# Designed miniproteins, single chains, continued (5): the designs that were tried, part 3

Each design is a single chain, and the fold is of that chain. pLDDT is the mean over its residues in the fold that is shown.

## One batch from the design tools (miniprotein)

Design m16070
Fold by ESMFold2-Fast:
Structure m16070 (fold): chain A 81 residues (1-81)
Amino acid sequence: SAAEEALLEEYLQQLGAIMRETKERLARASPEERPAILAEAKARIDALLADAQATITDPRYRQVLTQYAQEELAWLDAQEA
């Protein structure tokens, strides 16, 4: 539905904002500060996914959001290496 498409777009925009803010923080961070920033970003994405699972009823839209979130989580994991 148009309402569920709009809801997916809202969650994707929130995911994008988390990642933009995280990348800005990482660019200014010392090596010692990086683990906390990465952990906070992962926690925010996990909370976003939990909220989306409660609000998005169409499993196809949940799958799209989950796929984008998993790609961002993989990027965050790569930053820890």
Scores: mean pLDDT 89

Design m16071
Fold by ESMFold2-Fast:
Structure m16071 (fold): chain A 96 residues (1-96)
Amino acid sequence: DEARLAGAEAFGLAAETARRAVEVDPALRPHAEVLREAAALAMGGSLEDQREVTELARRAGEAVELLREDPEKGRRLLAEVTRRFEALRARLEAAR
């Protein structure tokens, strides 16, 4: 199933990004949990939901890399991406 494979790939990317965020700063654990929870819910969702997780996970990965060079800017971008994951999680939870 192409949708299941896309969902698994999106989840894998989000989980890896979450792991790297916690490795850079353990205080980011709540952000990491939001990413993983939203990605897990999206695995049962549409291809559109899975694409959104992939795009947000990519942006989160960019923010995590930026944390090493510019912590203030990296945290700001990661907070923005986390808010988008929180909105996605809330929407997917409401659709149950």
Scores: mean pLDDT 81

Design m16072
Fold by ESMFold2-Fast:
Structure m16072 (fold): chain A 73 residues (1-73)
Amino acid sequence: MKTVVVHGTPEQRREVARLVAEEDPEFVLNEDGSVVLKKPPKTDEEMEKALQRLNDAIRRAAERLGVPYEELE
C-alpha cells in the first residue's frame, strides 16, 4: 500500500491537513495537526478504503497548495 508523506514546513503540513478535513467531513483535524477519521473503521476493508481516501485527499490538498509530497511503497 502506498503512503503519502507531505514535506515542507510545519505550517504547510498543517494547511494540507486542514484542507483534507474541509474537503471530506469524515476526517477531522486534531489539535496536534494530525487528521483522523470521525468514525473509526470497524473492519480491515473499511480501514484500507479509508487510507486510500485519505491518501487521495492529501495528494489533492498538497498539489493545490504547491506543497511537495512523496509516495512511499
Scores: mean pLDDT 73

Design m16073
Fold by ESMFold2-Fast:
Structure m16073 (fold): chain A 66 residues (1-66)
Amino acid sequence: MSPLEVATRALSSIEGVDEESARKAAEKILAGDLDGAVETLVAAGVPEDTARAAATLVAQGVQRLA
């Protein structure tokens, strides 16, 4: 699986986040724009603390959803 696909799957597991928002946030993470990824998730309705934690975990590759 590509890093983008893994990141998108992890972010789309967050309740209220659609696949399009998850993919956009994942692309920002892979580009090194962590703040932009957090902003994208917050705009999708994710609380800031949750968005920050999720983006950080995905960026470090610590959590992967099969």
Scores: mean pLDDT 75

Design m16074
Fold by ESMFold2-Fast:
Structure m16074 (fold): chain A 65 residues (1-65)
Amino acid sequence: SSTLEAMKQVALRNLERLAKRYKIDESTAKKLKDQLDRGIAKAKSMEEFNQVLTQVSKDFQKALE
């Protein structure tokens, strides 16, 4: 789906912006980006994509603590 591919690209850009906004350290930001990119590459449906976003969101929240 062209919509799913567009949303995948938006998610990657949003993670980069959030990492800069919250001043996440470079190693943690790279780890989160690599995690999202790998999950995105594997996701074949919107449901799988949402599962990836949920996990990355949880790991991002932990990085803020």
Scores: mean pLDDT 81

Design m16075
Fold by ESMFold2-Fast:
Structure m16075 (fold): chain A 100 residues (1-100)
Amino acid sequence: MSDLEKIEKIIEKAKELNKDNPLILEFVEKVEEIVRKLKEGEISAEEAIKQIRELRQEFDARFRELAAKLDAASREKLSGDWLQTLSAVHEVIELIEKYK
């Protein structure tokens, strides 16, 4: 499997994990669009990593605001899904670093 195929598989799993988490799903779908642009040669690996890191900073702030409004059980579940998604996105960044 190529590094790009590994990235696509990681993204698909993150989308499935977050099908009921609209904010996190939006984040993953935007990461998928950045990866698509990289795959099609529209942006460089360095630009893709930069855009993903900027998206992560934006969505981390939005996530914290949402989590503060939730009950304890919903917040714990959402926080777990977010941390798992961040781990997956970190792996995507590492694979993009190898691709360049």
Scores: mean pLDDT 86

Design m16076
Fold by ESMFold2-Fast:
Structure m16076 (fold): chain A 75 residues (1-75)
Amino acid sequence: AADEAVKKIKEARRALKQGNTSEAEKLVDEAIKLAEKDPDNAGVWELIAQVYEDLGRTDKAAEYRAKAAAIHKAA
């Protein structure tokens, strides 16, 4: 689950590097669905937040960064 989410995040970052923001947004949505199967993996939520920041989705980036921080603090 987490490893599959990381794979989708890597694909999203590749799409962003190619200028395909629509594909990157779709891939990050798929990564979120995979991450929800292992929601306590803070590292995956941090990676999702980074992709949203690169997409200019600052509100979503802040939301997922907060989720990751809460998980780190609970550990």
Scores: mean pLDDT 80

Design m16077
Fold by ESMFold2-Fast:
Structure m16077 (fold): chain A 71 residues (1-71)
Amino acid sequence: MDIIKKGEKYYEEGDLEKAIKLYETARASLETALAILEIAGAPQAVLDDLRKQIEDIKKKIEEIKKELKKK
């Protein structure tokens, strides 16, 4: 959660490259956590919440990447 907030702050400040880097780091961390928790047999609600967070971050990254491609 904290790293996502830092990404939002960089996005608001116009530092799109740092924002993308932080969001991609958050996505990778969540994907790793999801894989570990699936193996560990975590409750479905926890797995579904993580999948939703991963998809939300992926959308954010793609939106910022589109902004960068307008250079």
Scores: mean pLDDT 79

Design m16078
Fold by ESMFold2-Fast:
Structure m16078 (fold): chain A 86 residues (1-86)
Amino acid sequence: SKLQELKEQFKELAAELKKMVEDDPDMVKIVEEAEKLALSEDLKDQQEAMRKVQHLRFAFLMRNDEKSKALADRMLQLIIQIMALS
């Protein structure tokens, strides 16, 4: 289904982001939590995932990490689509 395709894409982006922030264990945990919540069937979990991804985007913006921010931007677009289909 389209929803499963979007969830798989989110999982792939989360894996790439975890590699980019591997030196920051606290940041890795936030990415892992966002992935778990985004892949949930519960709309409230998906909304929490969106909030966590927005927090990641802001953190990357503040540290001028353009590449990590671009991945977080793509993850935000995917979670919005996942929520629309849930």
Scores: mean pLDDT 88

Design m16079
Fold by ESMFold2-Fast:
Structure m16079 (fold): chain A 87 residues (1-87)
Amino acid sequence: VLQAPSDAEVEAVAATIKSREEALAAAEELVKLLKEMAKELNDEERLKATEELEPELFALVNSEDEAVRRLVAAGAILLKERLEKYR
């Protein structure tokens, strides 16, 4: 079961995000993993959902609000770690 990260976990990881470049890298790594997983499963619906999520995720990590950028990047890092555990 994919358990959503707790607010405390997200805040702890968000505190480690030092730059906009790190936030962008986190988003890119998550999107890459999601696309690879969708292709491995031959799941066209998941691939389409990932392609629709990509511009929204990148808009959030490029937000003028630094707190939003850090929280979204932290969520991406934690989700990627959990998804990799299920591979």
Scores: mean pLDDT 76

Design m16080
Fold by ESMFold2-Fast:
Structure m16080 (fold): chain A 81 residues (1-81)
Amino acid sequence: SSAMEEIRTLARIAAQEALELEPDNAEVQALARQLYALASDPNATPEQILAALEELRAATRDPALQAALDRVIAQMRELAA
């Protein structure tokens, strides 16, 4: 569906931003790679992708990444509802 395609696209963008903004944060790097893998898995649910985004949000301490993730999480919650 178009909604699921948008969810996958937003999740991949969020993962890429996390990889670029916190290259030296091993936890953020691992969670971002996990999120990218989930966004590329045809069996991953919107709920699984949202959970991975929330884990990434909890791990980051970069204010710009926190703000970007908060926007994506809110947008994806609307799409997943």
Scores: mean pLDDT 85

Design m16081
Fold by ESMFold2-Fast:
Structure m16081 (fold): chain A 69 residues (1-69)
Amino acid sequence: GKAESAAAARAMLAAARESASAGATVGWHLQKEGLVDEAAGRATVDAGLAGDQAAAERAASNALKIAEE
């Protein structure tokens, strides 16, 4: 439900805040399970794989915003 999606997005954001690679790993799993917005989850993975932690954090923050709307 919405609470699960928001919790998943928060976990992805927390991972991205620790490292780009952590954001990519968590985003990959959560996006595949459909627990976060597909576009925002994919953007978090792409940024994390590129080593851009700031971009991964922005994408994960966007996923949380979508889940809370």
Scores: mean pLDDT 84

Design m16082
Fold by ESMFold2-Fast:
Structure m16082 (fold): chain A 117 residues (1-117)
Amino acid sequence: SMYKEIAEQLEEIAELFRKNKYEEALEKLREMLEKMEVEELKEFMILFAEEVAGVPREDVEETLNERLKHAEETNPEGVKEDLVELFVKTIEDMLEAGVSPEKLAEVFEKIAEKLKK
């Protein structure tokens, strides 16, 4: 299933973060996200926000729906690419701000476990 493939890729990405191979981890993350449909990408972003910040699903969904609507109005053919780049940039900014790669690995591992069940 698509979720099983995503879970396996997230486990590989988590291992790369634990090995401090940030460029490889971010490239693999981008490749994974680019293969997702917009709805799958949205669900992944919701799961990530829940694990990182404890933000309620409903609040994340409302924010993403507003961003998606704006992106569709400004660049309808590039919506998915804009979301992928926004997410990857967010992870890069988190690392630059001092979030440990081990913490990011833990988040991706938790999401992978949820997707397997």
Scores: mean pLDDT 81

Design m16083
Fold by ESMFold2-Fast:
Structure m16083 (fold): chain A 95 residues (1-95)
Amino acid sequence: GKQDNLSHRLGGIIGQIKRLVDYSKQHPEEFDGVVDEIIRLLDQAARMLKDLGLDDEAQQLEELRDQIKEARKNKDKEKFYELVDQAIDLLRQVM
């Protein structure tokens, strides 16, 4: 069904985000590039949620994305990782 297809596609995005998080912890010099890629993946996920009528979840994800952008601006890596974990948890809840 639509839910099974969404689960598979969101699972792929979650897997990519997790690999990027692990990479950024091992390569701190690449942090800004990893943040840009995670933001792109979150924007992709938010569009997928909107296409399925999950507007509340899409809005929550977009709010987390904006907080992630602010955490990067403030050079708050701890807050960045906390917010990314919250975004992953949100995506898992809609799977």
Scores: mean pLDDT 88

Design m16084
Fold by ESMFold2-Fast:
Structure m16084 (fold): chain A 67 residues (1-67)
Amino acid sequence: LLKVRVTLADGTVLEGVAGSTGQARAGDLAVGLSEPAEIGKTVKGVAVDRKTGKLLGEATATVLGEA
C-alpha cells in the first residue's frame, strides 16, 4: 500500500492509502485515479463519498511513500 494525501477542489486535505488498483481511499472517500499511484507522483482523480454515493468532483492524490 502507498500513503497518499488527497486534496479536494475546495482545499480539503485528507490522508489515505492507494493500492495497485487505480483507486485511493481516504476516510469515507473513494478516489478513482486517472493513472497508477507511484511514489513521489501527484495523480489527478475524482472523489466520491462512499456513504452517500455523492460525486464530490476533482481531487489530487500526492503519493508520499509506502504505507
Scores: mean pLDDT 79

Design m16085
Fold by ESMFold2-Fast:
Structure m16085 (fold): chain A 60 residues (1-60)
Amino acid sequence: SELEKTKDEVQPFAEELLKKNKVSGDQAVEISNKALEVLEKTTDVEKVKEAVKEAIEKYA
């Protein structure tokens, strides 16, 4: 599905940023939840990546 394709593209990007910014486990869960909320509204890979990046950068 389109949702699965978007998740496959976004997951490695999100994992890389989480490692780079050394966020806590709780913060990582919160960021994941934000990505899922965006996925409910759009399957646009770039838009989901931007939301994840913004969430992570707020905690960095």
Scores: mean pLDDT 73

Design m16086
Fold by ESMFold2-Fast:
Structure m16086 (fold): chain A 83 residues (1-83)
Amino acid sequence: SLDELGQELLDAVLNGDKERADKIIEKLREMGAPEELVDALRELVDSIIRARQQRPLSDKDIEAAKKTLETALNALREAVEKR
């Protein structure tokens, strides 16, 4: 389900697993998500993973990243469901 993929994406991103995150995003694209939202989600994921590689994220940074990802995933879910 989209909710399961969303949770898996959050876990992959927070663990810095870019390969797994990319595979999950590809599955979301295959489910009919608009390319613009898929591209925006990929850019967001790449930015968070790069930030984690440079320095440990603060709790506040992690909360902000999680909230932003959840917002993007909700927009993507609505776009898929409102066909």
Scores: mean pLDDT 79

Design m16087
Fold by ESMFold2-Fast:
Structure m16087 (fold): chain A 80 residues (1-80)
Amino acid sequence: MLSKEASKTIADVARELGLEDVAKAAETGNIDELLEQVKKVPPEEQRKLIDALKEASKTIKNPIDKKQIENVIKRIESLL
């Protein structure tokens, strides 16, 4: 399960990219549900999401929240 901060960060990034279903899944904090929605996104949009999450992770000061976002990035990269 994602922390509230990690879930919010991922949801905000996904929403900015127009990936509303991914954002809703992120808000649940369930990583498996999040990945199921990411799988439905075209590979080009998945790469944009990865790049945007990498930028967002640089701004996160809490090591635990940052590590959770890095873990999500790694799992999305494994889908490409």
Scores: mean pLDDT 85

Design m16088
Fold by ESMFold2-Fast:
Structure m16088 (fold): chain A 60 residues (1-60)
Amino acid sequence: SPLDELLRLVDERNFEEMQAKLKAIREEDFDQSQEILDEVTKYMEERVRAERAAAEAARQ
């Protein structure tokens, strides 16, 4: 799905391709692009939280 591809690009830290794909989705379906953007934003926030938890676990 377009969302899965965007989440993969976030994991790869390929933000240029992520922005290009978001633009393409927005031009095809604006409403879908907003739903996808919300999910990508939540995923990035969860990654930050998970990285903090992993850092705490590694410290122990």
Scores: mean pLDDT 78

Design m16089
Fold by ESMFold2-Fast:
Structure m16089 (fold): chain A 55 residues (1-55)
Amino acid sequence: SAEELAELEALIEKFNLDEETAATLRSLITDAKMPFEQVLQLLVKNKVISEEEAA
């Protein structure tokens, strides 16, 4: 949804995620309809952000 995309864009800016990672995450929300919370968990699992940052 547009709200989840806005939250993702804020997260991309906050953590300085690269364009390749950003494009993948956008696709997960827009194409796969993945909830934003699951995207955060995926980022933690891949050590892109910490568990504290995902909260």
Scores: mean pLDDT 77

Design m16090
Fold by ESMFold2-Fast:
Structure m16090 (fold): chain A 107 residues (1-107)
Amino acid sequence: TKEIKELIEKGRKDAERVMERTREFARRLGLSEEAIELAVQLAGLRVAIVSLEELLKLKPDDENLKDALEALRRQIARVEARLRELLSDEQFAEVLAFIDRLVEEAR
C-alpha cells in the first residue's frame, strides 16, 4: 500500500538523521568509539520502534509486527545495559535525553 511505503521511507530517513546527530553529540561528549557506536545503534532502534508503532496502527492485528516490537524493546534494553557499563550516570542520562528529544522531534 502507498501509505505503508511512505511510512517506511519516512522511518528510514528519520533513523538516518537521528543516528547522524547522535553520533555528533556522542563525539562532542568525548565518548569511546564503542560507546559512540552503541549510542548510534540505540538511536536507530528507538526510531524503528516509532515506525513499527505507526505501522501497527494501520495493521493492529498483525502479530508479526507485535513480535518485532517486543524483539526491538529487548534489543534496546541490552544496548542500554551495555552503555550503562561504559558511561558515567551523567553521560548515560545525557545520551538518553538527547535521543529522546530527537525521536520526539521526528514524530
Scores: mean pLDDT 87

Design m16091
Fold by ESMFold2-Fast:
Structure m16091 (fold): chain A 96 residues (1-96)
Amino acid sequence: MKEVVTVTVRVRATPEQLPAVEAVHELTRAASAASPDSVGVGEIERLSDNVYGISVSAYSLEDALTLARLTIAAAEKAGVEVEPSTLARLEELEAE
């Protein structure tokens, strides 16, 4: 019974940007697979018409935040908008 921490990165993308979201998801999955303290990465979830969620899970808050930050950096590099609420939530979690 290990405690699992899950952080969801929300991105806004047009249908034309969906391949970029899939590339970000694959990069996050590869990073998760390389980390012994990672649980995994969930499937891409369509939360609304142009908002997609990528959930990262780890056995520690620090590892979950590391994966979430990597996902955000990959999304920004790919030209995909990260929802401001995601950035605010990560800042709150990092302050604890």
Scores: mean pLDDT 81

Design m16092
Fold by ESMFold2-Fast:
Structure m16092 (fold): chain A 91 residues (1-91)
Amino acid sequence: SHKEEAIKHLEEAKKLLEERFPDNPDAKKAIEHLEKAIEYAKKGDYEKALEHIRQAERYALRAALKANDPEALAEIGKKLKEAIDHLEKSK
């Protein structure tokens, strides 16, 4: 389902943040927002899930800028975009 695909992509983005930016406080904030996005997606609250993905994108950008790792940002951004597309199709 689109919901299951979205959750999968959010979990993949979370893993990338943990692996690429260990001990980064902005990455930790992005992960916290992704955890909330997954929770809301599981509950069918796609509007709140999308809001938390947007916050995760902002924190991921800060983490990548500090680390000077645009490749990690692009990969994480792709996973978040895939999750957004699936959630929007679930509405």
Scores: mean pLDDT 87

Design m16093
Fold by ESMFold2-Fast:
Structure m16093 (fold): chain A 99 residues (1-99)
Amino acid sequence: MSLAEEALALLEQLAQETDPERIRKITEKLIEIVKKTEDPEDLRRILDAIAALAEQTTDPVKLKQLLRIVMTILEVTEDKELILRAIGAALRIIGKLLE
């Protein structure tokens, strides 16, 4: 299984999860996968899935964990298009946290 496929499966689990402790554990696994993912296209797919999940949730615990994953993508990538997309996703998540 590819790292991107594993990350997408974990994001699907995160979408259905309501327990803060389980949300945190899934998030830590996602952060480790992001740190190991070198392909900008794979990081873009993960980021797009995070952005979609962020639009569908109002749970502040989940939103804060999604923001942590987005910030990790920003730390590991030098791809300018991916950096711009990650900044956009982070701003959208922050906007939802302020509502």
Scores: mean pLDDT 87

Design m16094
Fold by ESMFold2-Fast:
Parts: structure tokens; C-alpha cells; sequence
Structure m16094 (fold): chain A 74 residues (1-74)
């Protein structure tokens, strides 16, 4: 559902910010992303994990997440 996708994208952004701030480990962030995305298609889960792992700034990752959300809403 679009609500599930929106929740997953928001969660990925929150986990990205928390990890970058040193509040959680990489392993904790990835586990959280896998849990939030378990109900999504494999291609969407792979794209979200790739964005998280990209090493881009939070702002650049947020932009890519917005682009992915727009594609999935279409």
C-alpha cells in the first residue's frame, strides 16, 4: 500500500539520521530498515537499502527517497 511505502521511506530517513548522529549502529539501522520494508517488493527493499548505504549526505539521500516515493505513487 502507499501508506506502507510512505512509512518505510520515513523510517529509512529517521534511521539514517539516527545512525549518522551516532545514536544507533549500522547493524541496528539495517535491521530496522529490513523490518520496516519486509512487506514491500524486493526491488523497493533493495532500492531503500542502496540509498541508506550510498554514503551520500542526509539531504541527498532524502532527495533520492522523495524521487522513489514519487515513482511508487505513479
Amino acid sequence: SSEEVERAITGVLVLTIARDAGLISDAQAEAGIRRLTAGLPEEVRAALLAIFRSGLSVEERAARLRELLDQLRA
Scores: mean pLDDT 81

Design m16095
Fold by ESMFold2-Fast:
Structure m16095 (fold): chain A 61 residues (1-61)
Amino acid sequence: MELSDEEKEEAAKLVETALAAGASRESALRYAAQHFGVSVEEVEKAVREVREKKEREERLR
């Protein structure tokens, strides 16, 4: 099941929040996957897409 654009941003935010709280990457990804009812692979893809978008914004700042 694919995430919507809003769900992709929320999934990435959940992963970043879990990582900031000291969770492992695997644990953070599984948590977000379970929350949205998607695969870990879909969450990984969402995190990458959101990160690439933010990185591009940073390059323009």
Scores: mean pLDDT 77

Design m16096
Fold by ESMFold2-Fast:
Structure m16096 (fold): chain A 112 residues (1-112)
Amino acid sequence: MSKTEKELFELLKELAKIYNIEISDEELKKAVENLLKLLDPDGDEKFDADLFVKFVRELIPDLPYSDEEIKEIADLDGDGKIDVAEFGRFLGWLHAEDPEKFKKFLEKILSL
């Protein structure tokens, strides 16, 4: 695993434990690889912010925020990239805002 793959693996593994979601290490590795393939097509180990917003909207179409607002929440420094720390903060924000939508989002990521 790259450094980013390992950090995402550890983050998602801990969240799966907290929410009692059954996932093997092999399934989790595949989910992380697929997430990066979808959101980091240039291989810079950061998610593309526009692709991330589209991904969030596809998984949670009824989230009561505009795509621009979601992008501002996820991409805190406005560089067009979302690192693992920013992704973790976004997940924390989503959990605080709507824990049911957060759980649905997490389950869909873990099933990639």
Scores: mean pLDDT 83

Design m16097
Fold by ESMFold2-Fast:
Structure m16097 (fold): chain A 64 residues (1-64)
Amino acid sequence: MDEAIKAVEEALEEYTPELEERLKKGERIDDVFKWAREKVSKEVEAPEIVIRMMTAEKVMELKS
């Protein structure tokens, strides 16, 4: 579990500049979330629910 969480965190940190760029351009939160989740899911082997929750939290933090 902890290893999966770390891997998702690392992948999201790598994608943070792209997430910020997409949000600044006015892309929908749902579209940005879907893009980020697809990217993380391809790079990291983790439970679907963990990827979804952590990706949603990251996108919401960057939007704020």
Scores: mean pLDDT 81

Design m16098
Fold by ESMFold2-Fast:
Structure m16098 (fold): chain A 74 residues (1-74)
Amino acid sequence: SAMKEAAKEAAEKALAGAKELADQLASDGHVTAAVTLVRTVGEEVAAMLEKAGLKEEARRIREEADRYAQSLAA
């Protein structure tokens, strides 16, 4: 459905934007804030996808956000 595709696209764009901002925060020495931002946005957009019935895509978003957050903390 159009609503499910819109939810998926919105989630992917939100996570991508969070990653870009997180990269800037980490570059400025705010690593903890960068990690928190990516994890928080990842959970929020995953919840949106679950509400839309896209449970597998929500899981993938959570895994991607967690992996990226771990890379920032390394």
Scores: mean pLDDT 86

Design m16099
Fold by ESMFold2-Fast:
Structure m16099 (fold): chain A 62 residues (1-62)
Amino acid sequence: GENEELKERVKQRAEGLAAEAKKLNPDAKATVTVEVTEDSVHVTVEAAGKVIEETIPLPPVL
């Protein structure tokens, strides 16, 4: 359903964030973790000693 497409888009965004982190610090380790709940997707990006957390709400299917 639409939530499945949204999950894939979130994964792509997370990968983009990891790529940007490597672009700023090419020697930095970038780790991306995606956790899916019933109504949200939690994305954690760890790069260059910094941790960036983002929660993306899943819209209801209309």
Scores: mean pLDDT 66

Design m16100
Fold by ESMFold2-Fast:
Structure m16100 (fold): chain A 97 residues (1-97)
Amino acid sequence: MEKEELEKQLKKAYEEAKKAIEEGDSEKAKEGLKKILEIGKKALDLGYTDIVDEAIKKLRELKDIAIKNNQPDVALEAGIVEGLLLIMKSVYKLENS
């Protein structure tokens, strides 16, 4: 089922981004954040708001990890991606209410 595929891809993107942050690879970390955004957008398009909520939660965790690893540019990107998904989810709920 496509939902299970998105959940698996989200977990993989999170793990790759987290590892990149811990290894000091800011570019690879940002690539992981972009993948999480793409997964979140696709999940929202399909109505899987629970996957969007998980993506937002994972982005908050990555932001905290980036701060702890002294990567403010990655933390900023994670915050931006989180904000975009929150806005997109809010718009989706208004249009489907």
Scores: mean pLDDT 87

Design m16101
Fold by ESMFold2-Fast:
Structure m16101 (fold): chain A 90 residues (1-90)
Amino acid sequence: SLEEFRRRAIDLFVKAYEELMKESKNEDEKKAIEIHLKYARDVREGKLTPEKRLEYRKELEKIPDEVISKVNKKIGERTRAELRRLWEEA
C-alpha cells in the first residue's frame, strides 16, 4: 500500500541521514543533515506541523544552496535502489 511504502521510505531516509551524519566532516553539511533528519523524524512520529515545516525551511535558507544540493545528491545515491525496491513491493 502507499501508506506502507511511505512509512518504510521515511525509515530508510532516517537511517540514511544518520549514517551520512557520521561520515560528514563539513559543518554546513552536518547542519543541513541535522535539519533534514529532524524533519524526517517528525514525519515518522506524526509530529510535523505547518509551523515546524516553516522553521525547517528558514533554517535551510541559511545554508548555501550548493551544500543543500550536495547533501540531497548523496542521500539520493544512498537510497535510490532500496526506495525503488520498497515501491515495487508495496
Scores: mean pLDDT 86

Design m16102
Fold by ESMFold2-Fast:
Structure m16102 (fold): chain A 77 residues (1-77)
Amino acid sequence: MEEELKELIEKAREALAKGDLETARKYVGFAMSLLISMGKVDEANKIGVKMAKLVNEGKTEQAIEEGIKAIEEVLKK
């Protein structure tokens, strides 16, 4: 599952670098679902709340960037 999570985050970063926000959001969403499946529910919820705040402010690209960074940080712990 950790390898799958790393693959999803890498795909999200590639999509973001290409300006494909829709694809980047999908991969972040899959990564969040995988975190929940791994028992990291509290971490996933905190990331989701932070991303939702940024999206509500019209900062969708920043929300994706922050989500990717936060998921990577969870993987290092």
Scores: mean pLDDT 82

Design m16103
Fold by ESMFold2-Fast:
Structure m16103 (fold): chain A 110 residues (1-110)
Amino acid sequence: SPLEEARLLASWTILVSGILFELDLASRYFRQKGDKEGEEFFEESRERIIEIQREAVRANTKEAYIEALEEIIKILEETLKKYGDKLPEALVQGFRSLIEAARALKEELE
């Protein structure tokens, strides 16, 4: 229904905005520490999420949103595996919450 589609788009927009914000915070954190590799990793991860978002919104199908969520979850999980021990606990918890939110949205769409 149009209301269900609008609710999906709102949930998607809130989730992706939160992910992009958290990735920006992590990039700024590593910049402040002088860790150029960490800064660039999070900047590149953010650009990847922007591209995934652009493609999913352009396709605008349930299948495209599910595929995009799977790729986003994978990127965030790989991010925590590589940098979780170097990130402040608050940012780690932020990423974990976003992974859970992405999984919940994916489950709702399936």
Scores: mean pLDDT 90

Design m16104
Fold by ESMFold2-Fast:
Structure m16104 (fold): chain A 66 residues (1-66)
Amino acid sequence: SEELLRRLSEKYGVSLETLRKAYEYLLEHRDEITPENIDEIIKELQEKFGLSEEAARALIEMVLSS
């Protein structure tokens, strides 16, 4: 939800716009997210969107919990 994205923005110091783009990217690739490739996806989010490891992990957890 938008509220959860805003809370992540405040907690990790990442812009809300960047988190929305990363979230949309993860939704497009949701079926490709597995326990075996989580670290690879974290790396992709760091490289594409400039997220920290912690912010990327939290965003992935948000997508998987939805």
Scores: mean pLDDT 82

